Designed miniproteins, single chains, continued (3). Designs and how they scored, part 58

Each design is a single chain, and the fold is of that chain. pLDDT is the mean over its residues in the fold that is shown.

## One batch from the design tools (miniprotein)

Design m9994
Fold by ESMFold2-Fast:
Structure m9994 (fold): chain A 85 residues (1-85)
Amino acid sequence: MEELKEQYDKLVELSKRFRDLLNEFKEARKNNDIEGLKKVIESLEQLKAELDRLIAEMTDPRLQRVARQLKEAVEKAIEEGKKYL
C-alpha cells in the first residue's frame, strides 16, 4: 500500500513537471529563445529517464500504463522541440 502510494505520488509529481516544461517550451518558442529551448529539452530528457526508472520499479500494471503514456508524451515533446534547434 505505502509503496503504491509513493509510486502514484511520484507519477503525479512528474506529470506536473511535464506540464511546467510544456509551458516553458511555449514561452521559449514565442521569444525565439534557442538557449531556453535547449534547457527545456534537457529537462525533458531528464524527466524521461526518471519515468524509465519509475516504470521499472512499478508493480501496479495500471500505474505502469499511465506512466508509459506520460513517457510517450514526453518523447513526442522532445521530438517536437528538436525541430526548432
Scores: mean pLDDT 84

Design m9995
Fold by ESMFold2-Fast:
Structure m9995 (fold): chain A 60 residues (1-60)
Amino acid sequence: MEEVVLEGVFEGVSEAVARAIAEREAREYAKQVGGTVKSIEVRREGDRVHVRVTVAVPVP
């Protein structure tokens, strides 16, 4: 397995909302690629929220 990092930036949302969206998208992505969600990191920077998701994906 290899690790894939997905990053996103949200504006006008709370950290809780950004985390909920990231968890939902991470689960869907992991399901589509047959992988496993390893971590989800959420950080507020000014008026934006940065999200980083790490997914373990099967190597082809």
Scores: mean pLDDT 79

Design m9996
Fold by ESMFold2-Fast:
Structure m9996 (fold): chain A 67 residues (1-67)
Amino acid sequence: MAELDAEVNVALAEMMIAIVKQGLERGLVTEEDVRILQKAIDLASPYDPELAKEAEEVLKRVQEALK
């Protein structure tokens, strides 16, 4: 059960990160993308620390783009 929940959470985090990355490359990010990445970090951090780190790096880029 916990393993299946981990797989789903990691898959959701990967999708969220991918969508925001595409938006960032196109200059289409908003404040909502910050929330999406924060959720992705929360979903990934207990199961996939490298994915959570990637989400944090993308979050920094989004925050910089919104300035």
Scores: mean pLDDT 81

Design m9997
Fold by ESMFold2-Fast:
Structure m9997 (fold): chain A 55 residues (1-55)
Amino acid sequence: MMSRVGEVVDKLLRGEPVDESRATPEEIELAREALAVAEATKDTGLAAARALAAA
């Protein structure tokens, strides 16, 4: 089940396709925001993205 923002973030980071039929638009938007924060803070990028996605 793809009802986890963290899993969507991981897929986006790997350049993998995301199943929109299995993930909600809200989860995808949250994942994109987490990625944007990670890119802004490269020193803690991946760790910050995971923490935000889990929250």
Scores: mean pLDDT 63

Design m9998
Fold by ESMFold2-Fast:
Structure m9998 (fold): chain A 74 residues (1-74)
Amino acid sequence: AKEEMFKIAEEVMKHLPEELKKEFEKRLELAKKQKDLFNMGAMLVHALLEIKEKYPELEELVDEAIKKISELMK
């Protein structure tokens, strides 16, 4: 679950501009420090929603990532 969440986040990160990539990487490192899988997933979903707000063209990619991460949070 944890490894799968990070692979999903890293796949989204490949499509981001460098500035967003650095900010997202910081969020990913904070998520890695969470012991609770739910809190880890929630942090990643929040970061993904911020990406969608700034770059609506990434909506489909972000929504698929959020769906997959949400399933792993259970």
Scores: mean pLDDT 77

Design m9999
Fold by ESMFold2-Fast:
Structure m9999 (fold): chain A 97 residues (1-97)
Amino acid sequence: DEYLEKLLENSEVFRLAYTAYGQSKTPKEHRELFETILKEGKEKKLPLSELAGLATFPVAEFVFPKMDLKKAAEYVIKVLRQKGMYKSAELLEKLYS
């Protein structure tokens, strides 16, 4: 909870992402990935700015509807794997494969 509060206080982009996460229009698979990235990122003690960016990705199309996310997804998957966030990487790959 305190970690989530710090993310919300320090990142405008994360505030927009968290709002999109809570909306009924956001599909369950995107919400589950958002939650998984936050959980794994917290466990790996990622910097708040890095975690804010990674967690925003699964809901980015609901915040920024004109963004081409498929090409960006390949790079984010690689970053998640390098950080040891394998469950997040698997879920994101399934969304954009």
Scores: mean pLDDT 80

Design m10000
Fold by ESMFold2-Fast:
Structure m10000 (fold): chain A 77 residues (1-77)
Amino acid sequence: ATPEELELGELIKKLVGYAIERSNSDLLSAVNTAAPLLLSKDEKKAYEVLKKAYEAVLNGDVKKAIELLNKAYEEAK
């Protein structure tokens, strides 16, 4: 795995872990829906989106994280 692939895996793990720990099913659903599609199309864009979503979560704006993931999913279709 490349360093970027390892960082992607860690971002997904952190987002999923946060969603489970906080019992946020909407965030969990958004990550599980968006991440596989984004990874299959463009790993670089997947990294950028997942990183921004995680930064939003760290800033206490879980709604923004969900919106970012859902928007990226719709644009990737």
Scores: mean pLDDT 81

Design m10001
Fold by ESMFold2-Fast:
Structure m10001 (fold): chain A 99 residues (1-99)
Amino acid sequence: MEEEFLELAKKWSEMSLEEQRELLLEMLRYKLGKDVSGGELVLELIRSEDPSLTEEQIRELMERALREGVEQGQTREALVMASLAFGKSIEEIRRYLEE
């Protein structure tokens, strides 16, 4: 358990943000057994926790989570998750944060 975490953490720290995004997408596809977009996988995960949320509400929550993640110093994680969820490149998410 801890050894698996350390191996993943080492591999993760050596990856680019784009490589981290691709790894997370593959892991989500394997976990959910679905060959769909990252955005669809993230929407399904959120809906499984609270099925009352609309797609618009989920989008607003994700935009808020992106901003809060950056503010709390989790910028790398926030960018990767937003890139997956919105179907945009890391560079496009960075540009969104500049606005």
Scores: mean pLDDT 69

Design m10002
Fold by ESMFold2-Fast:
Parts: C-alpha cells; sequence; structure tokens
Structure m10002 (fold): chain A 80 residues (1-80)
C-alpha cells in the first residue's frame, strides 16, 4: 500500500539520521541532538499521517534508539 511504502521511506530516512547522530556524538554533540530530534519529528509526522503504520514506526524508533544507546556505551567503554 501507499502507506506502507511511505512508512518505509520514513523509517529509512530516520535510520540515516540516527546513524549520522552516532557519528557526530563525540565530534559535535549539539549536531547529534539536532539529528535525533529531526528523526523523531519525521517518525512522529509519519504516525500522524499514516495511523495504520503507527506500530511499525514505534517499533523502528525503539530499535533505532536502543542501537544508538548501545553504540554510544561501547564507544565510551573503549575510551576508558
Amino acid sequence: SMAEEEAKKIIKKAEELFKKAGEYYFKDGEKAVELIKEAYGLLGDGMRKYPEMKEELVKAAKEMSKKLEKEVKEAEKKKK
């Protein structure tokens, strides 16, 4: 469906933003926060526009957040 295709595009774009946020986390923390906010904004708009895809968008947001947290913790551990 159109909603499924658009939700997948939103998820892919949000994943790219989260990946960039991870790259900027130790270089530019303000930029990393902006990228994360942009990703959540995109996912939130997607949930409002395509309510039928809300569960998939929520699941994607949760998975992206967990992955970023894990990558940040592992990177901090290596710097000790």
Scores: mean pLDDT 81

Design m10003
Fold by ESMFold2-Fast:
Structure m10003 (fold): chain A 114 residues (1-114)
Amino acid sequence: SAEVLARARALVRELDRLHRDFLAGRLDLPALAARADELTDLILANPDLPADVRRELAQLLLNAAALLAEAGHLDLARHLLERAERLADLLEARDPAFAAEVRAQVAEIRARLA
């Protein structure tokens, strides 16, 4: 729906702002976690979102997880990776290419946590 797309765009802008704030040394972990959970729930509740939009939203979630892992916030990084795996599992039958892309990136980021 138009309302869902508007919310998705708002979440993209908010996560991009949080990412820029993090790079500038202003990390808000609760806000980042809350926005990442909202993004995950939005994708799960709206399987009819265009594939390109779902890929962009999932990429933001994975980028946040990678950034948190590099910064040593391992527990939150693992939480976001678990959310990404849930997206892959629940959407696999509908979009196996998306599921494969997400799982590959989760594996790559998880390797950095060891």
Scores: mean pLDDT 78

Design m10004
Fold by ESMFold2-Fast:
Structure m10004 (fold): chain A 83 residues (1-83)
Amino acid sequence: MVYEVELTKENIRKNALEFTRKAHEAVAALAGEKEIDEEKLAETIASVEKAIEENEEEVEKDFGLRVVIDSDSGTVTVERLEP
């Protein structure tokens, strides 16, 4: 199977928020906690959104990337999109 993701501003934001949530869930699981601190998660999400907004120029540089993951061969390819 091949998974292709284009890093656009919207996709970067969406993926960053999703990874933030999964990271909190993973940390809670490693700590033996069954519940996520929803207040901390909300604060982290707000911080991530603020960082994206404040670093809009860096986010715009990163949206020029395409990531292709081939799960059958276990290879990951990162390509720069044409400007």
Scores: mean pLDDT 63

Design m10005
Fold by ESMFold2-Fast:
Structure m10005 (fold): chain A 100 residues (1-100)
Amino acid sequence: SELERQVARARHRLRELVLGMLNAIINGDEEKAKELYDEARSVLREAARLAPEHIPQLIADLKESLEFAIKVAKKNGATDEQIEKLKKMMEDLIAEARAL
């Protein structure tokens, strides 16, 4: 359905945004990290509004994206502080998703 296509696009965009946030954090671009975080919140809220039955899947996707991003970060020599910053941002996003 069109709704399923919209949710699939949102899920793909959220994965891209998580990796974008990681790259911004590693590069010390705090403004870009905040911009991408705000976009991720917007995408998440809109997807949840359109298909609230998909909220559990969106939460699962965010958790999987975080685990993948941490592995990428470690392979690319990210500091523990950078990894913890990403974890905090993602935990805040997951908590917001759970509250929807």
Scores: mean pLDDT 87

Design m10006
Fold by ESMFold2-Fast:
Structure m10006 (fold): chain A 98 residues (1-98)
Amino acid sequence: MSARELAIETAENLRAFARAELADDPATVATIDALLNTIIDLIRNNQIPSDQQLADLQARADAAVAAMRARGKTLEALVIGGGLTLLLTMLRRHKEAA
């Protein structure tokens, strides 16, 4: 399996987890869904993100994690936050390799 295929699978698994575990918080699910759509789009189109785009994605990820933690969703914040960190790290490495 390619790193690209694994990254997309990871993003879709995070989406499924968020939809299942955060069904009581549709606003946070929508935020995570939009963030994952942007990340998947960059990966699928082999796009090199700008430093500003990476900073924006990181800020949005941090905000979503903070929102989950504020609602007592500590495990969900760890799983989704960890997965988002992995995906953003892969995008940063792709930018460095280009």
Scores: mean pLDDT 83

Design m10007
Fold by ESMFold2-Fast:
Structure m10007 (fold): chain A 67 residues (1-67)
Amino acid sequence: MSRAEKLAEEVLKEHPELDREAVERAAALLESLEKRNPKLNELSEEEKKNFLLSLARLLQAADDFEA
């Protein structure tokens, strides 16, 4: 699994209230961003996990806003 997928599993364990689909989309976005921005690869696992959590929450909020 990619590091982003591994972080997604950890986020889901700590935040079971989050939609798996939102977390998976956030993980895919994070993986894409890491490929384009090498500085993201320098972030600690904790920083990357927090970033993933923030993305998942933003994706859920965006879905609610559109609906």
Scores: mean pLDDT 74

Design m10008
Fold by ESMFold2-Fast:
Structure m10008 (fold): chain A 100 residues (1-100)
Amino acid sequence: MEEKLTEEEIEILKSAVAGPLGKYFLEKAEKAGDKENLEKLKKLIKEGKSTPENVAKALAILERKGFSAEDIALFQMIINQETDPSVLAERAAAVAAAKA
């Protein structure tokens, strides 16, 4: 069994995971079969808040837990832009256009 997220790591992820980004992270955890961490993450998302320091620490945690570099980059981009509605809308439109 892989190393589980510690309580400290979960608190850092919680601070970095705000709003809709939390849903994407939960979906990934569910696909990975990590039900315990999924349940803990659902609880933490209720307080959702992002700070630059917590974002940086959350990215380091995801990297250490074996998330792909591509997933980590997407996580960082979404977090940074999710707090700006204008930037988020532009990003969503660009992603939709690229996939359509």
Scores: mean pLDDT 54

Design m10009
Fold by ESMFold2-Fast:
Structure m10009 (fold): chain A 84 residues (1-84)
Amino acid sequence: MEERKELEEEVLKLEKEYAKEVEEAYAKLAEEMKKLGVKTVEEMEEVEEKLFPSWPKKVQELEKKKRELLEKYKELAEERKKAA
């Protein structure tokens, strides 16, 4: 019973952290695109070049957090079955 409540709180925390990181990452990308006024393939390449070393790593970090959240959802579903 108590473990389920703790897990629910952890899931909510991870959801908020994930949402915030996604929002911040895409806000940064949108600002860079806006600064460069992306209209051509060359302008798209310029944005990708500026973000290339850090952006793929950030996407991988977000994907890891998403996977962690999904595992917590699975644990919560199993605890719900035990509580019935």
Scores: mean pLDDT 69

Design m10010
Fold by ESMFold2-Fast:
Structure m10010 (fold): chain A 119 residues (1-119)
Amino acid sequence: AEEYAKKAKEGAKKAAEAAEKGGTPEAARAAAKGAAEGAIESSKGGPGGASGAAAAGSSYAGAEATELFGGSPEEAALNARSAAYSAASAGEKSGTEEGAKGGAEGAEKGAEAAEKAAK
């Protein structure tokens, strides 16, 4: 469970960093879209509130990345990190490995989409 929670945290961080590097509306939008799609996918993997909370965290990280329009890249990264910590905490608290894994997969998918748009 803890290992998947760490992956969710890393994925959300990478999404924010990719959006920050891209510095474009398109990169921020791709990060938000990827996070939302990842959240939907992760919610299918695990039962209960942990999977849902991790999915919500991934979506939140993506939404915060889109604020690169008005916020500094540093602020976007800090907000995404906060969302990642929330997702990780929810995964650990549930005690279910499947829920934590779903959250990690969602965050990773969001990061992949953001990186692709930024490059």
Scores: mean pLDDT 52

Design m10011
Fold by ESMFold2-Fast:
Structure m10011 (fold): chain A 64 residues (1-64)
Amino acid sequence: SQEDIDRQVARLRDNLERHSNLTPEEIQRVVDAYREALLQGKSEAQALAAAGDVLHELQQKRES
């Protein structure tokens, strides 16, 4: 449901805000990828993989 998606997105956002040094804009990119995957009917594992891909790209930019 939409409420379940909103709750999952909020929990991911809170986790990133507490446990990462990402900017608000970077956090938004990660949670947007996660939300979009869930809205497209993908599984939780696929949505986390999509979020992880964005997070990996952001980490690579910090090392370059």
Scores: mean pLDDT 83

Design m10012
Fold by ESMFold2-Fast:
Structure m10012 (fold): chain A 64 residues (1-64)
Amino acid sequence: MKYIDGITGLEFGEDDEEVTDPVAIALYKEITGKDVKSITAKELKDLINKYVEEVTGEKAEFIE
């Protein structure tokens, strides 16, 4: 597969992609306590990274 827009969007593109997936929204709500109808892909990715670091108490390293 060639590198196509979907991968660029997942890796923090300049234009944040709006995510309306119910599972992603539920995860965001559980971590932040905020009720939202949608979040950006960048916000979701940043939140997961921060959450992993907070939970592990160490430098979080995971393969993307």
Scores: mean pLDDT 58

Design m10013
Fold by ESMFold2-Fast:
Order: sequence, then C-alpha cells, then structure tokens
Structure m10013 (fold): chain A 99 residues (1-99)
Amino acid sequence: MEAEKAIKEAEKGNGAMAALYAGVAASLAAQGREDPKKAKEAGEKAKESAKTPAERAAGEAAIRAAELAADPKTSPIEAETAAGVAMVAGGVALAVERS
C-alpha cells in the first residue's frame, strides 16, 4: 500500500521517496483505491521529513490532493488533477536528490 511505503521512507529519512509515494497514494485515493485519510497522513509525514524545498512542496501537494479526494464536493477530474500535480512534484523532488 503506497501510503505505508511513504511513511516508511519518511521514517528512514528518504524524503524524496516519501514524497513520491505520498503523491501515488493521493492518486490512488482520488480513484477510490486508497483511504484519503491515510494518503493525507503519508503527505504530512513526507512534508515533516523534507530536507529540500522540492520535497516540502511535494509533501504539501500530496496533502492537498488527499484532502480533495476526501471532499465529496470535489469533482473526480479536479481530485485526479491535484493528484497528478502531487506525483509530478514527487518526481521532481527525487530528480533533485539524484542530481
């Protein structure tokens, strides 16, 4: 489960990997395949473990995407768009770490 992977990577101090998995968890939550509350927790843990601005931005994007996935007033397209932004932000954080 992607939210648990994000939390475990955050506990290991792997902020970029934590942010990437948190974004994936938010995307799965938007699709009804993950608990939005657990996806939000994963994003919060990724943000807490963030050592770079890119990692922090990715964690914040994942939190927002999970919140939209949990909101019944948010359209599926809007929730999935926010999740896509979170996944891209996580990928950028990982690329910055490996540069």
Scores: mean pLDDT 79

Design m10014
Fold by ESMFold2-Fast:
Structure m10014 (fold): chain A 96 residues (1-96)
Amino acid sequence: MEKVDVTVDGKTITMDKIKAGDYTVLIGVDDSGVSAVAVLDKNGNILASVSWPVDANAETTLEVGGLTVHIKVTGNQISVKVLDKNGNVLLDNGYS
């Protein structure tokens, strides 16, 4: 999995970079335990981003650019599932 440095909510985080069709999903946990997910278009523009405090337990769904992004945060672990507009799975990194 490719890694990239991204600024999310004013912090630079090393994130996992995952291709999801014409979109890119970035997933990362910084050194303080803050979790973040961002969705980028083909030109690198941020379409949606969300972050969670240290030791969060949350499930969040983002709808962006025809994608449905299901996110589960359990402490410092992030699981993501990305579906296209037709319900095809583009990415599943432990959400299911």
Scores: mean pLDDT 75

Design m10015
Fold by ESMFold2-Fast:
Structure m10015 (fold): chain A 87 residues (1-87)
Amino acid sequence: AEAERRWALLEEAGRAIVAGDWDAASAALKEAGLDVAAQAPPAAQRAKETGNPEDKQKALEGLGVALEEVRRLLRARGLEHLLAAPR
């Protein structure tokens, strides 16, 4: 039950990142018990404003230890390219 709830929250975080909803991603990761750095909200706001991959990377770094788990979820869904640089 608790493991299933944690996975649902991690999937919601991945969906929020794909949608560019960094605030929802940060909230879901915190509820899942993952360490989210204090700088996550400011970095998330900048990523929303610019949409560029550098700012998205800074937002993910602000999510702290959650970054690797988020990348794993995006990779599992075939969405890892959304974190890549634009053409």
Scores: mean pLDDT 71

Design m10016
Fold by ESMFold2-Fast:
Structure m10016 (fold): chain A 56 residues (1-56)
Amino acid sequence: SAQEAHEQRVIEGARKAFELGERSLLLAALRELRKSVSPDNPEAQALIEEIERALA
Protein backbone atom coordinates (compact mmCIF):
# COMPACT_ATOMS: atom_id res chain seq x y z
CA SER A 1 0.00 0.00 0.00
CA ALA A 2 0.98 3.66 -0.26
CA GLN A 3 1.20 3.84 3.55
CA GLU A 4 3.53 0.80 3.70
CA ALA A 5 5.74 2.31 0.96
CA HIS A 6 5.89 5.61 2.85
CA GLU A 7 6.79 3.88 6.16
CA GLN A 8 9.55 1.92 4.40
CA ARG A 9 11.00 5.14 2.92
CA VAL A 10 10.98 6.79 6.38
CA ILE A 11 12.72 3.76 7.94
CA GLU A 12 15.35 3.74 5.15
CA GLY A 13 15.99 7.48 5.66
CA ALA A 14 16.37 6.95 9.41
CA ARG A 15 18.86 4.09 8.88
CA LYS A 16 20.96 6.35 6.62
CA ALA A 17 20.89 9.12 9.25
CA PHE A 18 22.01 6.57 11.86
CA GLU A 19 24.94 5.44 9.65
CA LEU A 20 26.07 9.08 9.25
CA GLY A 21 26.00 9.58 13.03
CA GLU A 22 25.19 13.32 12.92
CA ARG A 23 23.12 14.35 15.96
CA SER A 24 20.92 16.80 13.99
CA LEU A 25 20.07 14.10 11.42
CA LEU A 26 19.32 11.57 14.18
CA LEU A 27 16.95 14.05 15.88
CA ALA A 28 15.19 14.71 12.55
CA ALA A 29 14.94 10.95 11.83
CA LEU A 30 13.51 10.25 15.32
CA ARG A 31 10.87 12.97 14.86
CA GLU A 32 9.89 11.61 11.42
CA LEU A 33 9.70 7.98 12.65
CA ARG A 34 7.46 8.95 15.59
CA LYS A 35 5.21 11.09 13.35
CA SER A 36 4.98 8.98 10.16
CA VAL A 37 5.29 5.28 11.11
CA SER A 38 2.71 3.06 12.81
CA PRO A 39 3.37 2.46 16.56
CA ASP A 40 2.74 -1.25 15.81
CA ASN A 41 5.66 -1.46 13.33
CA PRO A 42 8.31 -3.51 15.22
CA GLU A 43 11.16 -2.57 12.84
CA ALA A 44 10.45 1.15 13.34
CA GLN A 45 10.03 0.79 17.13
CA ALA A 46 13.38 -1.05 17.41
CA LEU A 47 15.06 1.71 15.36
CA ILE A 48 13.46 4.44 17.53
CA GLU A 49 14.86 2.75 20.67
CA GLU A 50 18.29 2.42 19.03
CA ILE A 51 18.37 6.13 18.06
CA GLU A 52 17.14 7.18 21.54
CA ARG A 53 20.02 5.19 23.09
CA ALA A 54 22.51 6.82 20.68
CA LEU A 55 21.20 10.29 21.65
CA ALA A 56 21.35 9.65 25.42
Scores: mean pLDDT 81

Design m10017
Fold by ESMFold2-Fast:
Structure m10017 (fold): chain A 86 residues (1-86)
Amino acid sequence: SIREKLNEMARRGEEMLKKGVSDEETKEFLKKEIQKLAEEHGAYIPEEVLENLSDALTLALSSKDQEGRNEIIDILVGLVEKSKAE
C-alpha cells in the first residue's frame, strides 16, 4: 500500500539522519521519493505542498517526533487517495 511505502521511505530518511546526513539532503531525498511514490499511484502533489510536507517530515524525523511523523504520513496518504477518488 502507499502507507507502507511512505513509512518505509520515512524509515530510510531516519536512517540517513542517524548516519549524519544533513537535514537538507534528507529533505531533498524525501521530497523526490514522495513525488515518485505519488506518481506510481497515479497522483500528483503540487510543488508547494511537496516542499512543505517534506520539510515537516524531515523536522519530525530529526526531532524524533513519532506523532508528527504519523500525522504527515496520514496527510500524504490522504492526498494520494483523494487524487484517485471518483
Scores: mean pLDDT 83

Design m10018
Fold by ESMFold2-Fast:
Structure m10018 (fold): chain A 65 residues (1-65)
Amino acid sequence: SDWEEFLSAREEVLNFESDNEDTMEQAKRMREILENSHSEEEFREKVEEFERELKAIREEKAKKK
């Protein structure tokens, strides 16, 4: 179920929350990816890259405390 796996990954990225502007900027970038992606494969590749960036931001927030 490629489409279901794709939607699950997308929801995980879109549900990432942050109280700083860096993560809000990344959320804006995700919307641009959604608007400019014309295939689920293309979108999935971009989401995987973006998800790695979001993990880095989340880890940085945890360290900041």
Scores: mean pLDDT 66

Design m10019
Fold by ESMFold2-Fast:
Structure m10019 (fold): chain A 65 residues (1-65)
Amino acid sequence: SQLTQQLQDIRNEASAAATKYATDKIKEKNPQSQDEMTAVSVEIAPEVKKVYQETKKKKLEELRK
């Protein structure tokens, strides 16, 4: 039960970190149209995924200690 909650918390933290990164990058790029928003979203998608995976990996490694 506690481990299940810890794993869910890790996923939630990784998702929050990825969402924050995406939101900050979108604000930085300041898209003025839906097409520009789509282009920025596609451009940053690999980095957003990397933030999610790296945050999840770090938190899982911390859990093993």
Scores: mean pLDDT 83

Design m10020
Fold by ESMFold2-Fast:
Structure m10020 (fold): chain A 72 residues (1-72)
Amino acid sequence: EEELERLAEEVKRLFEQAGVVGITPEDARRIAQLLMERGIRTVEEVRAHPDEVARAAFQVLGERFLDLIRPP
């Protein structure tokens, strides 16, 4: 849990720094979970692989396409 939360915070920060808004804590956690499944488990590894972070975000957001149409 603690490792996942740390990765989620870093993912959210990276997207905010890139000017991406609207990433919820839940979105960040899902992206972090996918990164962990791909072997990226530390904040340093997240920063070292921005391409993988972007790919994971696209996968997570694509799966949430229906939720994007219907606001929570």
Scores: mean pLDDT 70

Design m10021
Fold by ESMFold2-Fast:
Structure m10021 (fold): chain A 111 residues (1-111)
Amino acid sequence: MEVELEFTEWRQVSPDEWEADVRVRITGPDGKVAEGRGRLRSNRAAGVTELDLELTSKGSPEDLEKLIDDAIALWRERVGAEVLERTPPEKIEGDTYRARVRLRFRGAPVP
């Protein structure tokens, strides 16, 4: 299992709030891939960061659910992530599925 995160420079949107855009690639042991994009929102006063992700993959809805399960388990272990919201995989076109995940973790790693 590999999870790659790429995010933009932090931008201040209010005196205590910062945002960055994120792209994610999740690769399972079977070579199945979910790709996504989203946003990080950090609140310095509250000391929390939220990650809102939209993930897509080709295959089955079960493939996407497993990739999301494994990624959430990894993020819980490494950064203490809490799941605030998770949608079931939705069929977009052909064999392409989409799901949304919102996570919260402690810390505001902003300038």
Scores: mean pLDDT 81

Design m10022
Fold by ESMFold2-Fast:
Structure m10022 (fold): chain A 75 residues (1-75)
Amino acid sequence: MEKALQQVKEKLAQAKALVQKAAQDPSLRDQYFAQAQQQLGQARKLGAQAGPEVQKVADEGIREVQELAGQAALS
């Protein structure tokens, strides 16, 4: 359980970093958003496989990263 939770948090952190890069470099925004979506997809898959508690963390983190990506897209 702990290993899966850590992996989900790492994927969410990578997705957040990619969204921050997208905000800093608009010319590569679509590329960074695509990479962030891949990390979010991996976090979702890991959460679903690890059980309800880890899935809840993945779902909440994915929602937060998607909200940040929306804000970055408006910049």
Scores: mean pLDDT 82

Design m10023
Fold by ESMFold2-Fast:
Structure m10023 (fold): chain A 64 residues (1-64)
Amino acid sequence: MNPVVDGLLTLLSLGMPVDESFWSLPAEEGLLRAAHEYGRERTAALIESSDLPEEVKRLLLSLL
């Protein structure tokens, strides 16, 4: 069970541009890489504006 992966799929559906190579990383490292490449503030804003469960939002934001 990997709530970070579910959160990342939701962010992709909201238009966050990530390549498939990040799936080869541990999910936490993949999220950090994507946030670094596409902007931590922009990634955080997408997480906050999403309809993800609050627990998932808190988890994703804690990894940034």
Scores: mean pLDDT 65

Design m10024
Fold by ESMFold2-Fast:
Structure m10024 (fold): chain A 69 residues (1-69)
Amino acid sequence: MSPAEEAAFVDRFALVAQALAAASADDPAARAAGRARVRELLRAMYVDRDFARARALLADMEARTAALA
C-alpha cells in the first residue's frame, strides 16, 4: 500500500468509525459489534498486513454506514 493509499484509507476509516458510533449510540450490542469490526480491520491492516482484507472490511463498513443514514 502506498503512503497516499494509506492516508486515504485512514481518512475513510475515521469517517466510517464516527458514523457507526453515532448510528449505534443508544444500542450497546450494535456498538460492541462495531468495535469488533474496527478491531478486525486494524488487525488486518497493521498486524496481519493483509491489505486486500483490510480494504474489503472497510468497504463492508462503508456499505453498512450508507444503510444506517
Scores: mean pLDDT 75

Design m10025
Fold by ESMFold2-Fast:
Structure m10025 (fold): chain A 76 residues (1-76)
Amino acid sequence: MEEIELELLKKTLETYRSLFESLKPYISPEEAAEIEALLEKFEEAIKNKDLESAKKLLAELRRKLDAAIDKIQARQ
């Protein structure tokens, strides 16, 4: 397993956590709980060095965060 890829995933996790905290006041508690659960699963995949699961979770996280941003922008 490539250490460089794991370090990039760790930085991505930090970036998405920061983005999520910024979005949290503008999304429903249910949406926030869903994204938080995905972030926890993504962190566990990185911790377990499961690159395949981490990549799948990253794609789902990106999709959920993009959808949340689109919803916020549509309300503005």
Scores: mean pLDDT 81

Design m10026
Fold by ESMFold2-Fast:
Structure m10026 (fold): chain A 70 residues (1-70)
Amino acid sequence: MEEERKNILKKKAEEFKQKADEYTSEANKVRDELLKQGKIDEAEKKVNELTQKAGYYRALALYYEKKIKS
C-alpha cells in the first residue's frame, strides 16, 4: 500500500518536472519571438507569467520528491 503510494508520488514529481521544463522552454521561445517584434513590455509580462508557472511546478516536483522519502 505505501509502495503503491510512493509510485504515484514519483509519477507526480516526474509530471511536474516535465511541466516546469515545458514552461521554461516556452518562456525562452516567447521572449525571443516578442523581442524580435519590438514588443518588450509584452515579452516581459508573458515571460514572467511562464517563469512563475515553471517555478510553481518545480516546487511541486520537489514537494512530491520529499514526500516519497518521508
Scores: mean pLDDT 82

Design m10027
Fold by ESMFold2-Fast:
Structure m10027 (fold): chain A 87 residues (1-87)
Amino acid sequence: MASELVARLVGEVLRAIGYILEGDVEGFTEAAKEAARLAVEYVKAGGDAKEAKRLLRRLREMAREMGAEEGVEALEEAIREIEEIER
């Protein structure tokens, strides 16, 4: 499970970066939401919560620079969910 989640998460992060190069806010938002969801699943499967949050914080910065408000919200929610899992 972890290797499949990592592959999917990396794929969505790369998709998000691709949409940044294209200036596609909608495409970025969709990829960021999926990356956020997969990062939470990755941590629930025993993945590294610290590294997952670090990745999501970087994507959140990119989302803010693009004005992708829904992407920012999804990434912030995922970071909070991961922090709750660490409790």
Scores: mean pLDDT 86

Design m10028
Fold by ESMFold2-Fast:
Structure m10028 (fold): chain A 93 residues (1-93)
Amino acid sequence: MEKIEELRKRAEEAEKRLIEAAKEAIEAAKKGDKEAAEEALKELRKATEEAIRIGEELLKAIGLEDEIEKFRERVEGEYKLVEEEINKLLEEA
């Protein structure tokens, strides 16, 4: 039980980092700060990779290995949507 609780806590922290990185990237893009937006996207990518890694470990620990592929596709898809929004905001600035 404790190992699963630790993985859940790590997953929550990874999700918080993901949300924060996405917010920073979007705010930089809204301000027309292309350099800051590009750096924030790099941090979002790191947070995305960490969230996938922790989520995969958690799914394995709770016996949901068959959900790993769907989880990866969902998280990667969310990253692409944020990247597309940032690119649009930078073009509008």
Scores: mean pLDDT 82

